# Ledger of designs, part 7: designed miniproteins, single chains, continued (5)

Each design is a single chain, and the fold is of that chain. pLDDT is the mean over its residues in the fold that is shown.

## One batch from the design tools (miniprotein)

Design m16210
Fold by ESMFold2-Fast:
Structure m16210 (fold): chain A 81 residues (1-81)
Amino acid sequence: SLEDHIKRTAETLSKMSEEERELVFDILVQEVREHFPELAEEVEARYREALKQSKEEQIKTFVEVLRLVYEAEERRRAEEA
């Protein structure tokens, strides 16, 4: 489920170093830029701000971005069905 995926992702991110989290964020931004270019500017801005904040805020931002991507993917899938 999405909730299980979010829970596992948050736990994994909480165990990562700051450098590892930045790398994961960069990868997600690149994926969004390629597959959901309409979201790329917002996602990049959110991560840029989150990197200046606490670890908890960084994880929260990542989770929020995952939800945005999930919603965009569901909309695309519904349009193809």
Scores: mean pLDDT 79

Design m16211
Fold by ESMFold2-Fast:
Structure m16211 (fold): chain A 61 residues (1-61)
Amino acid sequence: AELTGEQVDELRALMDEVGLDTVVAIIEARDAARAAELIAASTVPLSPESREALIALFASP
């Protein structure tokens, strides 16, 4: 799914909180469970739709 501009900004905020290397490692591993845990633990205010879209992005086949 394509991210909206708002979801891209939310992803940038998440990457700033956890670091680019951590996000890249999750995407490379296709670890949806780790992505979901990271998002749930994050202080970044994400809507349920944004959370689902980001988890789908990280777990993309």
Scores: mean pLDDT 70

Design m16212
Fold by ESMFold2-Fast:
Structure m16212 (fold): chain A 75 residues (1-75)
Amino acid sequence: MAISREEALKKITAIMKIAIEANVPTEILDKLVQLGARALKVRSQEDLEAIMNEAIKLLGTYSEETAKKAQEALS
């Protein structure tokens, strides 16, 4: 299924909002920002999904609950 650039942006923004609300450490937030920037540069849906999965795993390193919320936001 085709995904629009706007839908990709919305998903990236949702992940960032969840991380901020969960008080994830600034070092993790900085890495998430870098992953978000990379996601906006990719043209492939498969590459976007890979980056989103990396973001979820990164969140899970500090909070499994936050990672689950991010995963639900991507569905």
Scores: mean pLDDT 76

Design m16213
Fold by ESMFold2-Fast:
Structure m16213 (fold): chain A 104 residues (1-104)
Amino acid sequence: KARELALKGVNYSMRALANEVEYELTGDPQARKQAADSYVESGKYFEEAGKLYEEQGNIKEALKYYEESVKSYQRAVDLDPKNEKYKKELKKAEEEKKKLEEKL
């Protein structure tokens, strides 16, 4: 279950990177939007994977996927710095990561 969610996170991150590269080469605003949206989906799946690992008592694996979630949301914010929804998702993921670090 958790591994499947992590793999979905990786898949969306790869799609996001492909669209980010397209945006860097072409300046296409649609590619930028697709990259940012895919990084958000990646972040959500890593967050779900982290939550399931935490519920299983695997705190180190949970922390790893919360870290990947933060990275994905940060990429989305970097692509659209004025998007308040992306900033809220990033802040939420950073708070979940911090709470988990306190359990180590």
Scores: mean pLDDT 86

Design m16214
Fold by ESMFold2-Fast:
Structure m16214 (fold): chain A 94 residues (1-94)
Amino acid sequence: RKEEEENIKRAIELAKKELEKLQAELADARQRRDIERLQQLLGHLDTLKDELGKLKEYAKKNNVSQELLKELEEVIKEVDALKAEVQQAIAELS
């Protein structure tokens, strides 16, 4: 269980760093009106969401702490929020 929790914590940390990078890339792409880049960001966010969804199922199967599951849920919500912002930016520029 400790190994499972450690692996999940590491994955959450990496996802948070990726999310921070994607937020910065959204700001840049929006300023440059780069629809192609915004579409690429949407693809990256879809992949990240799928990976986090699988990680959440893995976490549930391994009975990890409720605190860790909540942290994972919060990151998934942040991915959904950023995905909505990217979709809005694409709509505004299209």
Scores: mean pLDDT 85

Design m16215
Fold by ESMFold2-Fast:
Structure m16215 (fold): chain A 65 residues (1-65)
Amino acid sequence: MEELGRHLITDTSDPFGEAMRLIEVGVLSAVEKISSDEARERLLAARRQLEETQPELFASVEAPA
């Protein structure tokens, strides 16, 4: 969290990196409520969801008609 504050000042040039850090802080903050094992499993699921969301968008674009 403290590192995020510094990042906002110095890494403003990279909006993508900034978004990634914000997401990571949010996820870590929520995941910290669960055990480390659960945290890892959830992170893996989130990463898999990102890939799954990609094809789902494709299906949505293809299927709307």
Scores: mean pLDDT 51

Design m16216
Fold by ESMFold2-Fast:
Structure m16216 (fold): chain A 85 residues (1-85)
Amino acid sequence: MIDDPLERELADAYYKVVGTALSVINIAGQQNNTEAVKEATKIIKEAGDIGVRVADDPSEETIRRGIKELEELYKKALELKKKLL
């Protein structure tokens, strides 16, 4: 009901990762770059796996670890997007 700051940070990180990866899929698809599409799809799957882990264990420790892992995935998705442009 009331947004926990950590839960909001996790959600923000998740949506940044997924949004960037979907952008990569769109650009790579236009270029017929199947490898970039596969890499971006893998990033989305890894972000989803983090969400499942937090849902199973909603502890502060698990949420903080999830945020850190999502930040690394966001960096990876951003680097992938830069390589396509």
Scores: mean pLDDT 84

Design m16217
Fold by ESMFold2-Fast:
Structure m16217 (fold): chain A 80 residues (1-80)
Amino acid sequence: IIDQVQQLTQRVVDATPSDQQSRIQQAMDTVIQHVQQGDYDSAIRTADGVITSLQSRNIPDGQRYAQQMRDLIQQQQRQS
């Protein structure tokens, strides 16, 4: 799951305009850290914040990848 989350976080960053990339990268690093610690609740909360931010800025590709990442983390939480 960590490798899949890392791939999706990278896709979110790559889909984000350069002026927002540093902020989104920091949030994605936070999601990865929470997943590595097994803190799926905090990872989902951070992902929800990113989805809202990308939606408000009309970045549809980034929003789509962030949603896929959030769904993957939620699925893992259900199996744990």
Scores: mean pLDDT 81

Design m16218
Fold by ESMFold2-Fast:
Structure m16218 (fold): chain A 68 residues (1-68)
Amino acid sequence: GPAQLEALAAWLQERYGLSPEQARGAAAGVLALARTDPALARQLLMREYGLSEEQAEEVVALALELLK
């Protein structure tokens, strides 16, 4: 929901220096994909948002924790 989106977007800005717009987009995409297709979520983060494989895996893991 909106609370998970805002929390993840704030974390992405603080941790990886993404802009507010990039962080919000990345957060929305990862939250939509993390449970159904985590591999696609990782590819999205790497290709569109410039994260490394390790960073993308960290973000997907955090999104899954936020969705509990």
Scores: mean pLDDT 86

Design m16219
Fold by ESMFold2-Fast:
Structure m16219 (fold): chain A 68 residues (1-68)
Amino acid sequence: SMAKREAAAEEIRRLLLEEAGASERQAEGVVTLVLSGAPAHLVVGLAKRELGVSDEVAERIRELVESL
């Protein structure tokens, strides 16, 4: 559902801002991919490439997107 996807996108925004030190602009790029239905490997790839997220944060993002 869209509501479940929006909830996952908000949790990913929180992870990026609070645990990865991302700016709001950087987090919005990742959130836009989640909301557009991008597969987990593209979302995680962007987070790693653009934000240098840790493997722990990357796995949490992957699990959230794969749960959709």
Scores: mean pLDDT 84

Design m16220
Fold by ESMFold2-Fast:
Structure m16220 (fold): chain A 63 residues (1-63)
Amino acid sequence: MNDEERKEKILGLLKRAGENGLHPTQVAEILGISVSTATRLLNELVKEGKAVKNEDGLYKASD
């Protein structure tokens, strides 16, 4: 699975989680990837305006 496919799956997971959001560790466990890879992809989604990170380290899909 390439990084683009992973980011698409991460967005789906974030939309499903809704307001509760997800930590990078939860994303890593669900997708079977490293926490560092999950964190990088989540931060790329934030940079692309597709996700937001709150003060508690949770990531959510943006509007």
Scores: mean pLDDT 82

Design m16221
Fold by ESMFold2-Fast:
Structure m16221 (fold): chain A 65 residues (1-65)
Amino acid sequence: IKIEIERVGDRFRITVTSERGTLSAVAASIEEALEALREMLRQQGASEEQIDVGVQAARGALELL
């Protein structure tokens, strides 16, 4: 699973790519972006532990954007 986060104006675009396909979401805040990421990772079959680790890493990245 590949996770990409980018700033698009005053919003964040989160993209999750896997062998099942690509999911994308646009969020207005860091918390909204992390909620979208959590749901997309769950849809791609990630475990709750993998989701928690991924969300923590993404929070750090989003704070730097």
Scores: mean pLDDT 79

Design m16222
Fold by ESMFold2-Fast:
Parts: C-alpha cells; structure tokens; sequence
Structure m16222 (fold): chain A 110 residues (1-110)
C-alpha cells in the first residue's frame, strides 16, 4: 500500500539521519552535505509515493544515490588515507541500504 511504502521511506530517512548525526564529529563536511541532500530529496520521494508515482520515486532515489556518491568522492579528496578508507566503508553501507530501498519500491510498482 502507499501508506506502508511512505512509512518504509520515512523510517529509512530517519535511520540514515541518525547514522549521519553519529558520524558528524568524524566527517563534518560529508555529513552536513548529506543531511542537506536528504532534506531536499526525501519530501519529493514521499510526495511521489503519495501520488502513486513509484517510477518517479525510484528515479528520485537513484538520483539521491548518485548525488551521495558525488559528495563522498568530493569530500574524500580532502581526507588522509585512513579517513578515506573509513568514509569508503560508510559510503558502501549507505549505498547498499539505498539499493534495498530501490528494490523495495520496484516490487511495490509491480
């Protein structure tokens, strides 16, 4: 149902925000840019689902994924090798969770 899909997306946003807040001391530039991106994109994703436009919601989540990768790549250029490795591990985990959300929304679009 649309209501269940909205709840799943909102829970995902909340958990991701909590993860980024926990990382803010170690990666202040990355977390600030990532939180701004979430603030911009998640209301549009939720609105697309509420309108029954799952294709648009999937496209917006795919755009979120690409923008997350771009932020991580840009920030990584300013970090030492140890912090780069830690950011790469964090990025991988976030991207895996985004991919699960995309798969969930694709199943709901069917």
Amino acid sequence: SKEKAVSVVEEFESLLKDTLDALSKDFPEFTAKALELLKEKFPEIVKAIENGDYEKAIKLVEELKKEFEEIAKEVSKTLDDEKKKKLEEVEKGILEEIDKLIEYLRKKAE
Scores: mean pLDDT 87

Design m16223
Fold by ESMFold2-Fast:
Structure m16223 (fold): chain A 55 residues (1-55)
Amino acid sequence: GKMTVGQLVEAALPLLQAGYNQQQIAGFLYKELRAAGLEVSQETVEKAVQQAAQQ
């Protein structure tokens, strides 16, 4: 299935707290989600990570 933007934001928050930058997190999440069979675009993941970083 597809992940919601809210779920992507929640996934990004712990990685931001661990000190990873937005580009590293977006690349990591995109790769992991695609490997898990989830349909996500790189653009959607990048936008969700940016949104998480603004919270």
Scores: mean pLDDT 78

Design m16224
Fold by ESMFold2-Fast:
Structure m16224 (fold): chain A 72 residues (1-72)
Amino acid sequence: HHMEERRAGADAYLAEFAPKLTPEQLEQARRVADRLVEMGFSLEEIRAVIESLVTDPEAAAQRLEALLRKAK
């Protein structure tokens, strides 16, 4: 129920940022967003990760690794 709403919100964020991303960054952002939705992260957290991919993909990867460690 709520996961479907978060997935729709994540898809909307990806569409919003698509013009600012390369095709490779957009593919990575989609995979990351799907994973974070499945793990129960908030839309605000998902948006922050997607924004990080636009400015610094390496910093975004480090942030994702930290979130995955907390979720374990």
Scores: mean pLDDT 73

Design m16225
Fold by ESMFold2-Fast:
Structure m16225 (fold): chain A 81 residues (1-81)
Amino acid sequence: GEAEIEELRRRIEEIRKELMERLRQETDLQRILRLIGEILRLIGVELDVELMEKQGASDEEIIEVLKEAVEEFEEFLKRLE
């Protein structure tokens, strides 16, 4: 329920901070562009979830979107390591 959504949102915030830090340290143009693209995708997910909540989406629907997003962002970060 709500507790799972809050935990996933916290994870998204941690991922955003990691992406921003990686962007600040990056000097390779291709990696900079990939990081910018991923940050834009993360902003899109946050806006989509906010819209879903305003439209009365269930906790289960919101959790599914957030879980998928977290998995995709964590895979991206893993590829940078």
Scores: mean pLDDT 86

Design m16226
Fold by ESMFold2-Fast:
Structure m16226 (fold): chain A 74 residues (1-74)
Amino acid sequence: LSEKVKATLEKLKEKASEEEQEILDRAEEIYKTNPELGEKIALAVYIALSEKETNPENAKKLLEQARKLAEEAE
């Protein structure tokens, strides 16, 4: 990832709630054994974080999907 992308993701993560951060941490764990699923969960959380102000309904839906995928991976 470029430095700009990393900086953007870090700023989004700082604004993330504890619940959202837990899902991201879980996605990193899942990525070690299932990279496709881990990436899918992480992307859903980051997109949700970026859309919180402009499309809160879509953000909520993406977070619920990410959480469900992370739980199913257990």
Scores: mean pLDDT 75

Design m16227
Fold by ESMFold2-Fast:
Structure m16227 (fold): chain A 111 residues (1-111)
Amino acid sequence: EDFRKKVREFIKEVIELVKKLINGEITWEQFYERVKELVKELADLLINKYNKSIEEVKDFLTRVFTAALIEVRLELKKEGYSDEEIDRIVIKLTNAMNEAFEEVIKEYEKK
């Protein structure tokens, strides 16, 4: 139950960061660093509290990221963004989230 709450909190924070990025309230560098921190918190919880392997964490985070991207698309559509604008944003977000994920996982693989 606590873990489902953490996933919902992660998705909510990603949506808020996306809105701040689009509105020019934060830079891409600030967005990336905050996403990396959120990914690290979620990965740490899976490894240390739930005793998941690195492979299980990779599978799980991929599913969470997919869900977050779907929610971002829905939220931006509600805010009146065009499909073309949403696609452009989602591609950039997908790349940033994947890079943050790879960096976080690489740190755990060095143990």
Scores: mean pLDDT 79

Design m16228
Fold by ESMFold2-Fast:
Structure m16228 (fold): chain A 108 residues (1-108)
Amino acid sequence: SSEKINLVQMEEGVIALAVATTLVVSRHMSDEEVRELALSTLRAIKKTAKELTEETGEYEAGEKINEVVDKAEAFVNDPSASKEQILQTLRDAEARISAIYDELIKKL
């Protein structure tokens, strides 16, 4: 339905904005501050995915997003991960989540 498509597009936009904001504000942060901010951003993405599944019933899409976030969190929590690697992990996660939403929109 058009209402479900609008909701999915809005939630995709919220995720993109959250990642973009993290990338901008991280420029002058330490590695540990960037790690904490990245984990906070990933938790916000999980919350958005949960809201999607609760409002649309699209549990399979929500589970795929959770898998992307869980893998990203594991990488960010690696103490050997540099600030640049953490930020690249967020970019890669956002791109994968965007692809999941695009596939979902095609089925609605």
Scores: mean pLDDT 82

Design m16229
Fold by ESMFold2-Fast:
Structure m16229 (fold): chain A 74 residues (1-74)
Amino acid sequence: SREEKLDEIVDEAVKEAVEYGKKNNLSKTAIINRAALLAYERLKEEFPDLSETERLKVIRRAIDKAEEEYKKLE
């Protein structure tokens, strides 16, 4: 379903951003920004018909999840 694919994009973007950031000693802000960017890029490629409002909502989920995952590392 669309919901499952959007959740997958968020989960994968956050995982990649946190994993890369941890290995490269990135700041919290840099990790969060990376998660948002990765999610944005995948949404543009896989869901080009997604409205700006819907895309922003998914990006917000990626930001929130990246913040939560970062807290677990502290």
Scores: mean pLDDT 86

Design m16230
Fold by ESMFold2-Fast:
Structure m16230 (fold): chain A 103 residues (1-103)
Amino acid sequence: SALDAFLAQIDALTAAALDAIRRGDVAALRAVLDQFRQLILDILRSDLSPDDQITALDHLIAGLDRILAEARARGVPEELILEIEILLGLARIARGVLKLIAK
């Protein structure tokens, strides 16, 4: 399903981000964060039901929370930590709006 495809993409990007952090690869982490930003937009523009969009965003938020915890633990540059926090904020706002309009 389209939902299963989004969940698989979130898991792959989460793994890639954690790998980049552990290797100290700032460029790879930045590229993965850009892909997370695009993925949030893709979920919101998808033909998924609002409930499935919320499910995908909940999974994405959980992935970004893991990335943020590892980034802080490993001393990732503050610029990238801020970017992760912005993505988390964006995903949470989007989820909140979807929850209000879901019927």
Scores: mean pLDDT 90

Design m16231
Fold by ESMFold2-Fast:
Structure m16231 (fold): chain A 87 residues (1-87)
Amino acid sequence: VEEGRKLLKEGKYEEAVKVLEQHLKDSNYQDPVALALLAEAYANLGELDKAREYLTQASKILDQNPDDIDGAVWLLRAAVALAVAES
């Protein structure tokens, strides 16, 4: 997931999506950080429906683990990115 974070921070959204989707498959779609990073990447790519789907999935997992501060921080970032993209 760290490679995906770096690519996202560098603005390499398409590359971030590829790396994060592979990581997500390897985690059986259960990594809320990877889901939140994908939501932020897709929001920046203008793929709003995909961004909403990944944001929703990340939120559901984090609701079951409220002590996941890292996941919560990236979920908030993704939510802000989606809100800006919809404006």
Scores: mean pLDDT 79

Design m16232
Fold by ESMFold2-Fast:
Structure m16232 (fold): chain A 60 residues (1-60)
Amino acid sequence: SSAEIEAERQRKLEVLRAEYSKLQKQIDDLKAKGADESKIRVLETAKQNVEEMIAKLEAG
């Protein structure tokens, strides 16, 4: 049913939004500590991928 599909989509969005927030916090922590920019870039790429997955799920 449409309700089951929507519930599954919302659960996936919740997981992805939690991961996005976790990645942002890790990036902020690394920036505050003056960490290696290459490490920050890896996390920013991961965050962008999660953001794209969220956008796709929200659009579909």
Scores: mean pLDDT 87

Design m16233
Fold by ESMFold2-Fast:
Structure m16233 (fold): chain A 84 residues (1-84)
Amino acid sequence: MDSKLKELEELEKEFIDLDPRGSNGIGRIEDIKKAAEEDINLAIEKINDMINQLKSMYANSTNPRLQEVIEKIIEILNEIKEEL
């Protein structure tokens, strides 16, 4: 879990650098971490919302690097959700 969360935080930094405006509309990994400690159902809801927003950004993007980063974030978020 901790290694996946660290990888997500690194990918989130790259995502923000690649799309500062688009990334500002999406929830933060820190919010998911806080929710997971107090309410697993809330954490799952936040993960699902973030995945849905990321899928929309992926579909609307013409930047291959941004698409690659988004795809990796979605993959790790799904893995975290399976471990909850």
Scores: mean pLDDT 79

Design m16234
Fold by ESMFold2-Fast:
Structure m16234 (fold): chain A 67 residues (1-67)
Amino acid sequence: MEEKQRIVEKFKAVAEKLGVDLSEDIEEIQKATTREELSVAATRAMKKLIEKVGMDKAVEALNEVTR
């Protein structure tokens, strides 16, 4: 799934940029075999990111990577 790889790459880039360890959450995204599992894993990674750096920084970093 190209969509899954793009999500993995985005979270890796954001994690590096913000200095946050999301390795476990990225592994869960990579293990997802259905759209439902992918959505759940990506949502958990997003929540962890927001908890670590705050909503404003998380959204800004995601917008910069998404270009």
Scores: mean pLDDT 78

Design m16235
Fold by ESMFold2-Fast:
Structure m16235 (fold): chain A 77 residues (1-77)
Amino acid sequence: MREALLEAVGLALARQILTPGVTRAQIDAAVLATVAAATPDASEAERRALAAELTKELSARWRADPALYLELVEKAR
């Protein structure tokens, strides 16, 4: 389900952001790993496209309602 995958990607992002010294590459790798686990039959290009789309959608949702981001950060602790 799209919402379950959005939550999984959001939690992966929140956990990486809470990690001291995390790099952008580690954040990107965590998002891709989360998408790959949910889409075992997808191509690398499809997984990258989905990861980018979900990250964009999460950013838009969190910008519209910051409480959604705070809820994920709290859940990731």
Scores: mean pLDDT 76

Design m16236
Fold by ESMFold2-Fast:
Structure m16236 (fold): chain A 60 residues (1-60)
Amino acid sequence: DLSKIRELARLAGVSQGTVIRVFAGEPVDAATFERVVAAVRELGPIPREVIDAAIARAKA
């Protein structure tokens, strides 16, 4: 379910694509990476299945 990715993007102040790029291990600005990490800490860890689904959607 991509709702967690959307909520992370909202909290981090970045796009959903940026959150997906971070989870896919793609390069991003250090400040952007720190914002995403802070949002994950706030919401709690995202299940791997949700991360994998988001990455797959971004690659399709």
Scores: mean pLDDT 75

Design m16237
Fold by ESMFold2-Fast:
Structure m16237 (fold): chain A 81 residues (1-81)
Amino acid sequence: SLKKQVQNAIFNFCKENLPEFSEATRKKISEELAKDFDKKCEELGLNEPQRQAVLQETLRLAQENGTISKRHIEEAVKKVV
């Protein structure tokens, strides 16, 4: 499912880019950010292609900044929508 894909993508980003965090912390971050992502996309009525575009842009912004946060999801939404 897309929800699992989002959570896994965020978890893998944290594993690769945030080595200072424990696995438990990475799991918590991925779960919380995946929840924030789902809520934001649902509030805006985004379809699957739009949600995929927001995910890709979120990861691109996170890669540029060397970290991932709810702010990156919000900025990605502004660029896609």
Scores: mean pLDDT 85

Design m16238
Fold by ESMFold2-Fast:
Structure m16238 (fold): chain A 84 residues (1-84)
Amino acid sequence: MKTIVAEGRLSAGQAAMLVGMSEEVVLETEDGRVLTLKRGEHEKLLPLQNKEVVRVEAVVPEEEAERVVAFLRSLDGVERVEVL
């Protein structure tokens, strides 16, 4: 597994896509809420439709890491992406 950390501004929909690509995602909203979502739990993001996500930590298989990094870097609101 690899942990990918991204910071910036993500929509709830973009965060839901990341959850679909990952085994686990820890996300922080602009109002300071922290949520942990496992694969398939993207529906838990529905209450966040009007909130921005400011930080995500995604746990992915090594073979998926490049794809997830490319996805995050393609998002206009994402400022920083790190692989741990």
Scores: mean pLDDT 81

Design m16239
Fold by ESMFold2-Fast:
Structure m16239 (fold): chain A 65 residues (1-65)
Amino acid sequence: DAEKAAEGAAKAAASGKGRGAAANAVTMGWDPHQGSGEEGARLAAEAAREGGGGEKAYKMALDGA
């Protein structure tokens, strides 16, 4: 669930400790049980950006999709 990933990423970013945790939460936003198509990838990328990764994290998430 991309929204859950966004929440996890935002919390990790807010703590200031977990860039890796934020990235992992975005990856978890690809729900393999519900489908992780291009739209899911976009939402996960947006979550990475909003979670404190900025445009660089957004682009990396998109490229990883």
Scores: mean pLDDT 50

Design m16240
Fold by ESMFold2-Fast:
Structure m16240 (fold): chain A 73 residues (1-73)
Amino acid sequence: MKGAVIVTDDGEKGKKLYLEKKKEGYEVFVVDSKNATAIKNAIELLKLKGREVEIITDSEESKKAAEETVATL
């Protein structure tokens, strides 16, 4: 089973991506781009469960937040 962490600054876009990835059989977390701790915890939890982790972003802000958080792992 694949994992996905959706980092979003728009709840409606995040919800749409969540439903799409859930339909594809992913284990999905949706996290606010402003909450670096939530991004880190979601990635680490999926890795602990043995999932291949895909990081999905919906804006320049969410992309920067995800990249900065991944650099600290």
Scores: mean pLDDT 82

Design m16241
Fold by ESMFold2-Fast:
Structure m16241 (fold): chain A 82 residues (1-82)
Amino acid sequence: MKYKGKAKAIVEGKEEELEVTVELSGKKAKVEIEFKGAKHEAEGSVAKLDDGNWLVRINETVEVEAEGKKYEIDNLEVVVPA
């Protein structure tokens, strides 16, 4: 299952919305993060919510290089509809 939408994340200590593409595969998700024109791939965990949607989380810090700088992205979460 593939989903394109917005994720919530902490970028350099601030809450931001990031464009993501999520591919679900059982208990694992592949997440492509779009940030300042750069794309980065990371793996997330998948949990089923009581409303039938899936919560995808990347609990590790993701380092993305954009605009000649490295940015730290923490606590990325996206809700993928059923």
Scores: mean pLDDT 81

Design m16242
Fold by ESMFold2-Fast:
Structure m16242 (fold): chain A 75 residues (1-75)
Amino acid sequence: SPRDEALALGEEVIARETDPLRRRLLTQLRERGRTDLAATAQLVRFVGILLHETGGDPALLERARAVERELVAEL
């Protein structure tokens, strides 16, 4: 599901995150995302922003954006 993919993308980015404030924010959004669809959408949006700003994998960035659109449509 889009939610499961968003949570998986969040977990992967958290594992690679070296900034403690960003890691804390991502972790909080991931935990909230288990029960709050809006928090899951915020998580995947943040993942997309980080991938764009750090020059990460363009395919992952497009997948993050697609998942965000699907989650927002369900809100």
Scores: mean pLDDT 79

Design m16243
Fold by ESMFold2-Fast:
Structure m16243 (fold): chain A 86 residues (1-86)
Amino acid sequence: STLTLRAIGLLLRLIGLELDGSASEEELREMVKELRKLLKESKDDKETLKIVLKAAEKLLELAEKMGFKEIAEEVRELIKEIKSLL
C-alpha cells in the first residue's frame, strides 16, 4: 500500500540520518509530525504499524543521541501507542 511505502520511506530517511551521524531538531520534529500522520492513517494496518514502530525506535535513538529530550519523550509516548495497537 502507499501507507507501507511511506512508512518505509520514513524509516530509510532516519537510517540515513543515523549513518550521517547528525540531525537537526527541526528535521526530527518534522519526522515526528510524519510519524504521527502515518500512525493515524495506519491504525488497522498491522504490516505498516510494524514499520512505523521501527521508524519510531530509530527516531528515539537519534533524539537521545542528539540530546533533544522533549522529542525523545514525545517519541517514547508514540512507541507506547504503536505497541498498544499491535
Scores: mean pLDDT 86

Design m16244
Fold by ESMFold2-Fast:
Structure m16244 (fold): chain A 97 residues (1-97)
Amino acid sequence: MVLDLAAVEKTLAGINEEDIERMKEVIEEIEKEDPFLAELLRRELELIVRLAKGEMSLEEFLEGLEAIALEAIDHYKLPQSVRDEVAAAFAANLAAV
């Protein structure tokens, strides 16, 4: 499965400070139930903000997302097939950049 990079870029272009604050509030609520998931979501939000500001490349963004996804797979003990699919999807997306 490959990410739609054009849809990602379009979504990021529409993100404003109010959207970021709302996402932070949702993460704080999630932290009460699952602090690990909340930390992963905070890291993802930081990557989104940095990409939107032009402070990182799309390649660096995809590598950051892969690292977060693999850490979630390990923590929640998802099967190796999920890890393989995630790695393949990110490799395909990097090849498209």
Scores: mean pLDDT 73

Design m16245
Fold by ESMFold2-Fast:
Structure m16245 (fold): chain A 98 residues (1-98)
Amino acid sequence: APPLSEEEQKELDELLKKLTEATKNNDKEKVAEYALKIAELLKDEKSKEAIEKNKDDVKVTAAIAAVTVATKVYGVPKEDLYKKIEKYLGLSREEIEK
């Protein structure tokens, strides 16, 4: 995928800030909203579908958005991200990808 424009990167940074705050507040609706906006900004339909399926789980929704950003924007290996998500959020890869 092509890299984000400077304007898209600023929008992503603001969405990540809002996603982090909503996650701390356990606000399911806002976490899902910001995660979906991130997936739309990155043009990742699979992540958008995964977020919609898991929107009732704040941790899973936030993890999907974080993995999408790290893989699509920063080129981080997906396997390394799942190990960190399991360590910090207690979520398995199967729970995130289902």
Scores: mean pLDDT 73

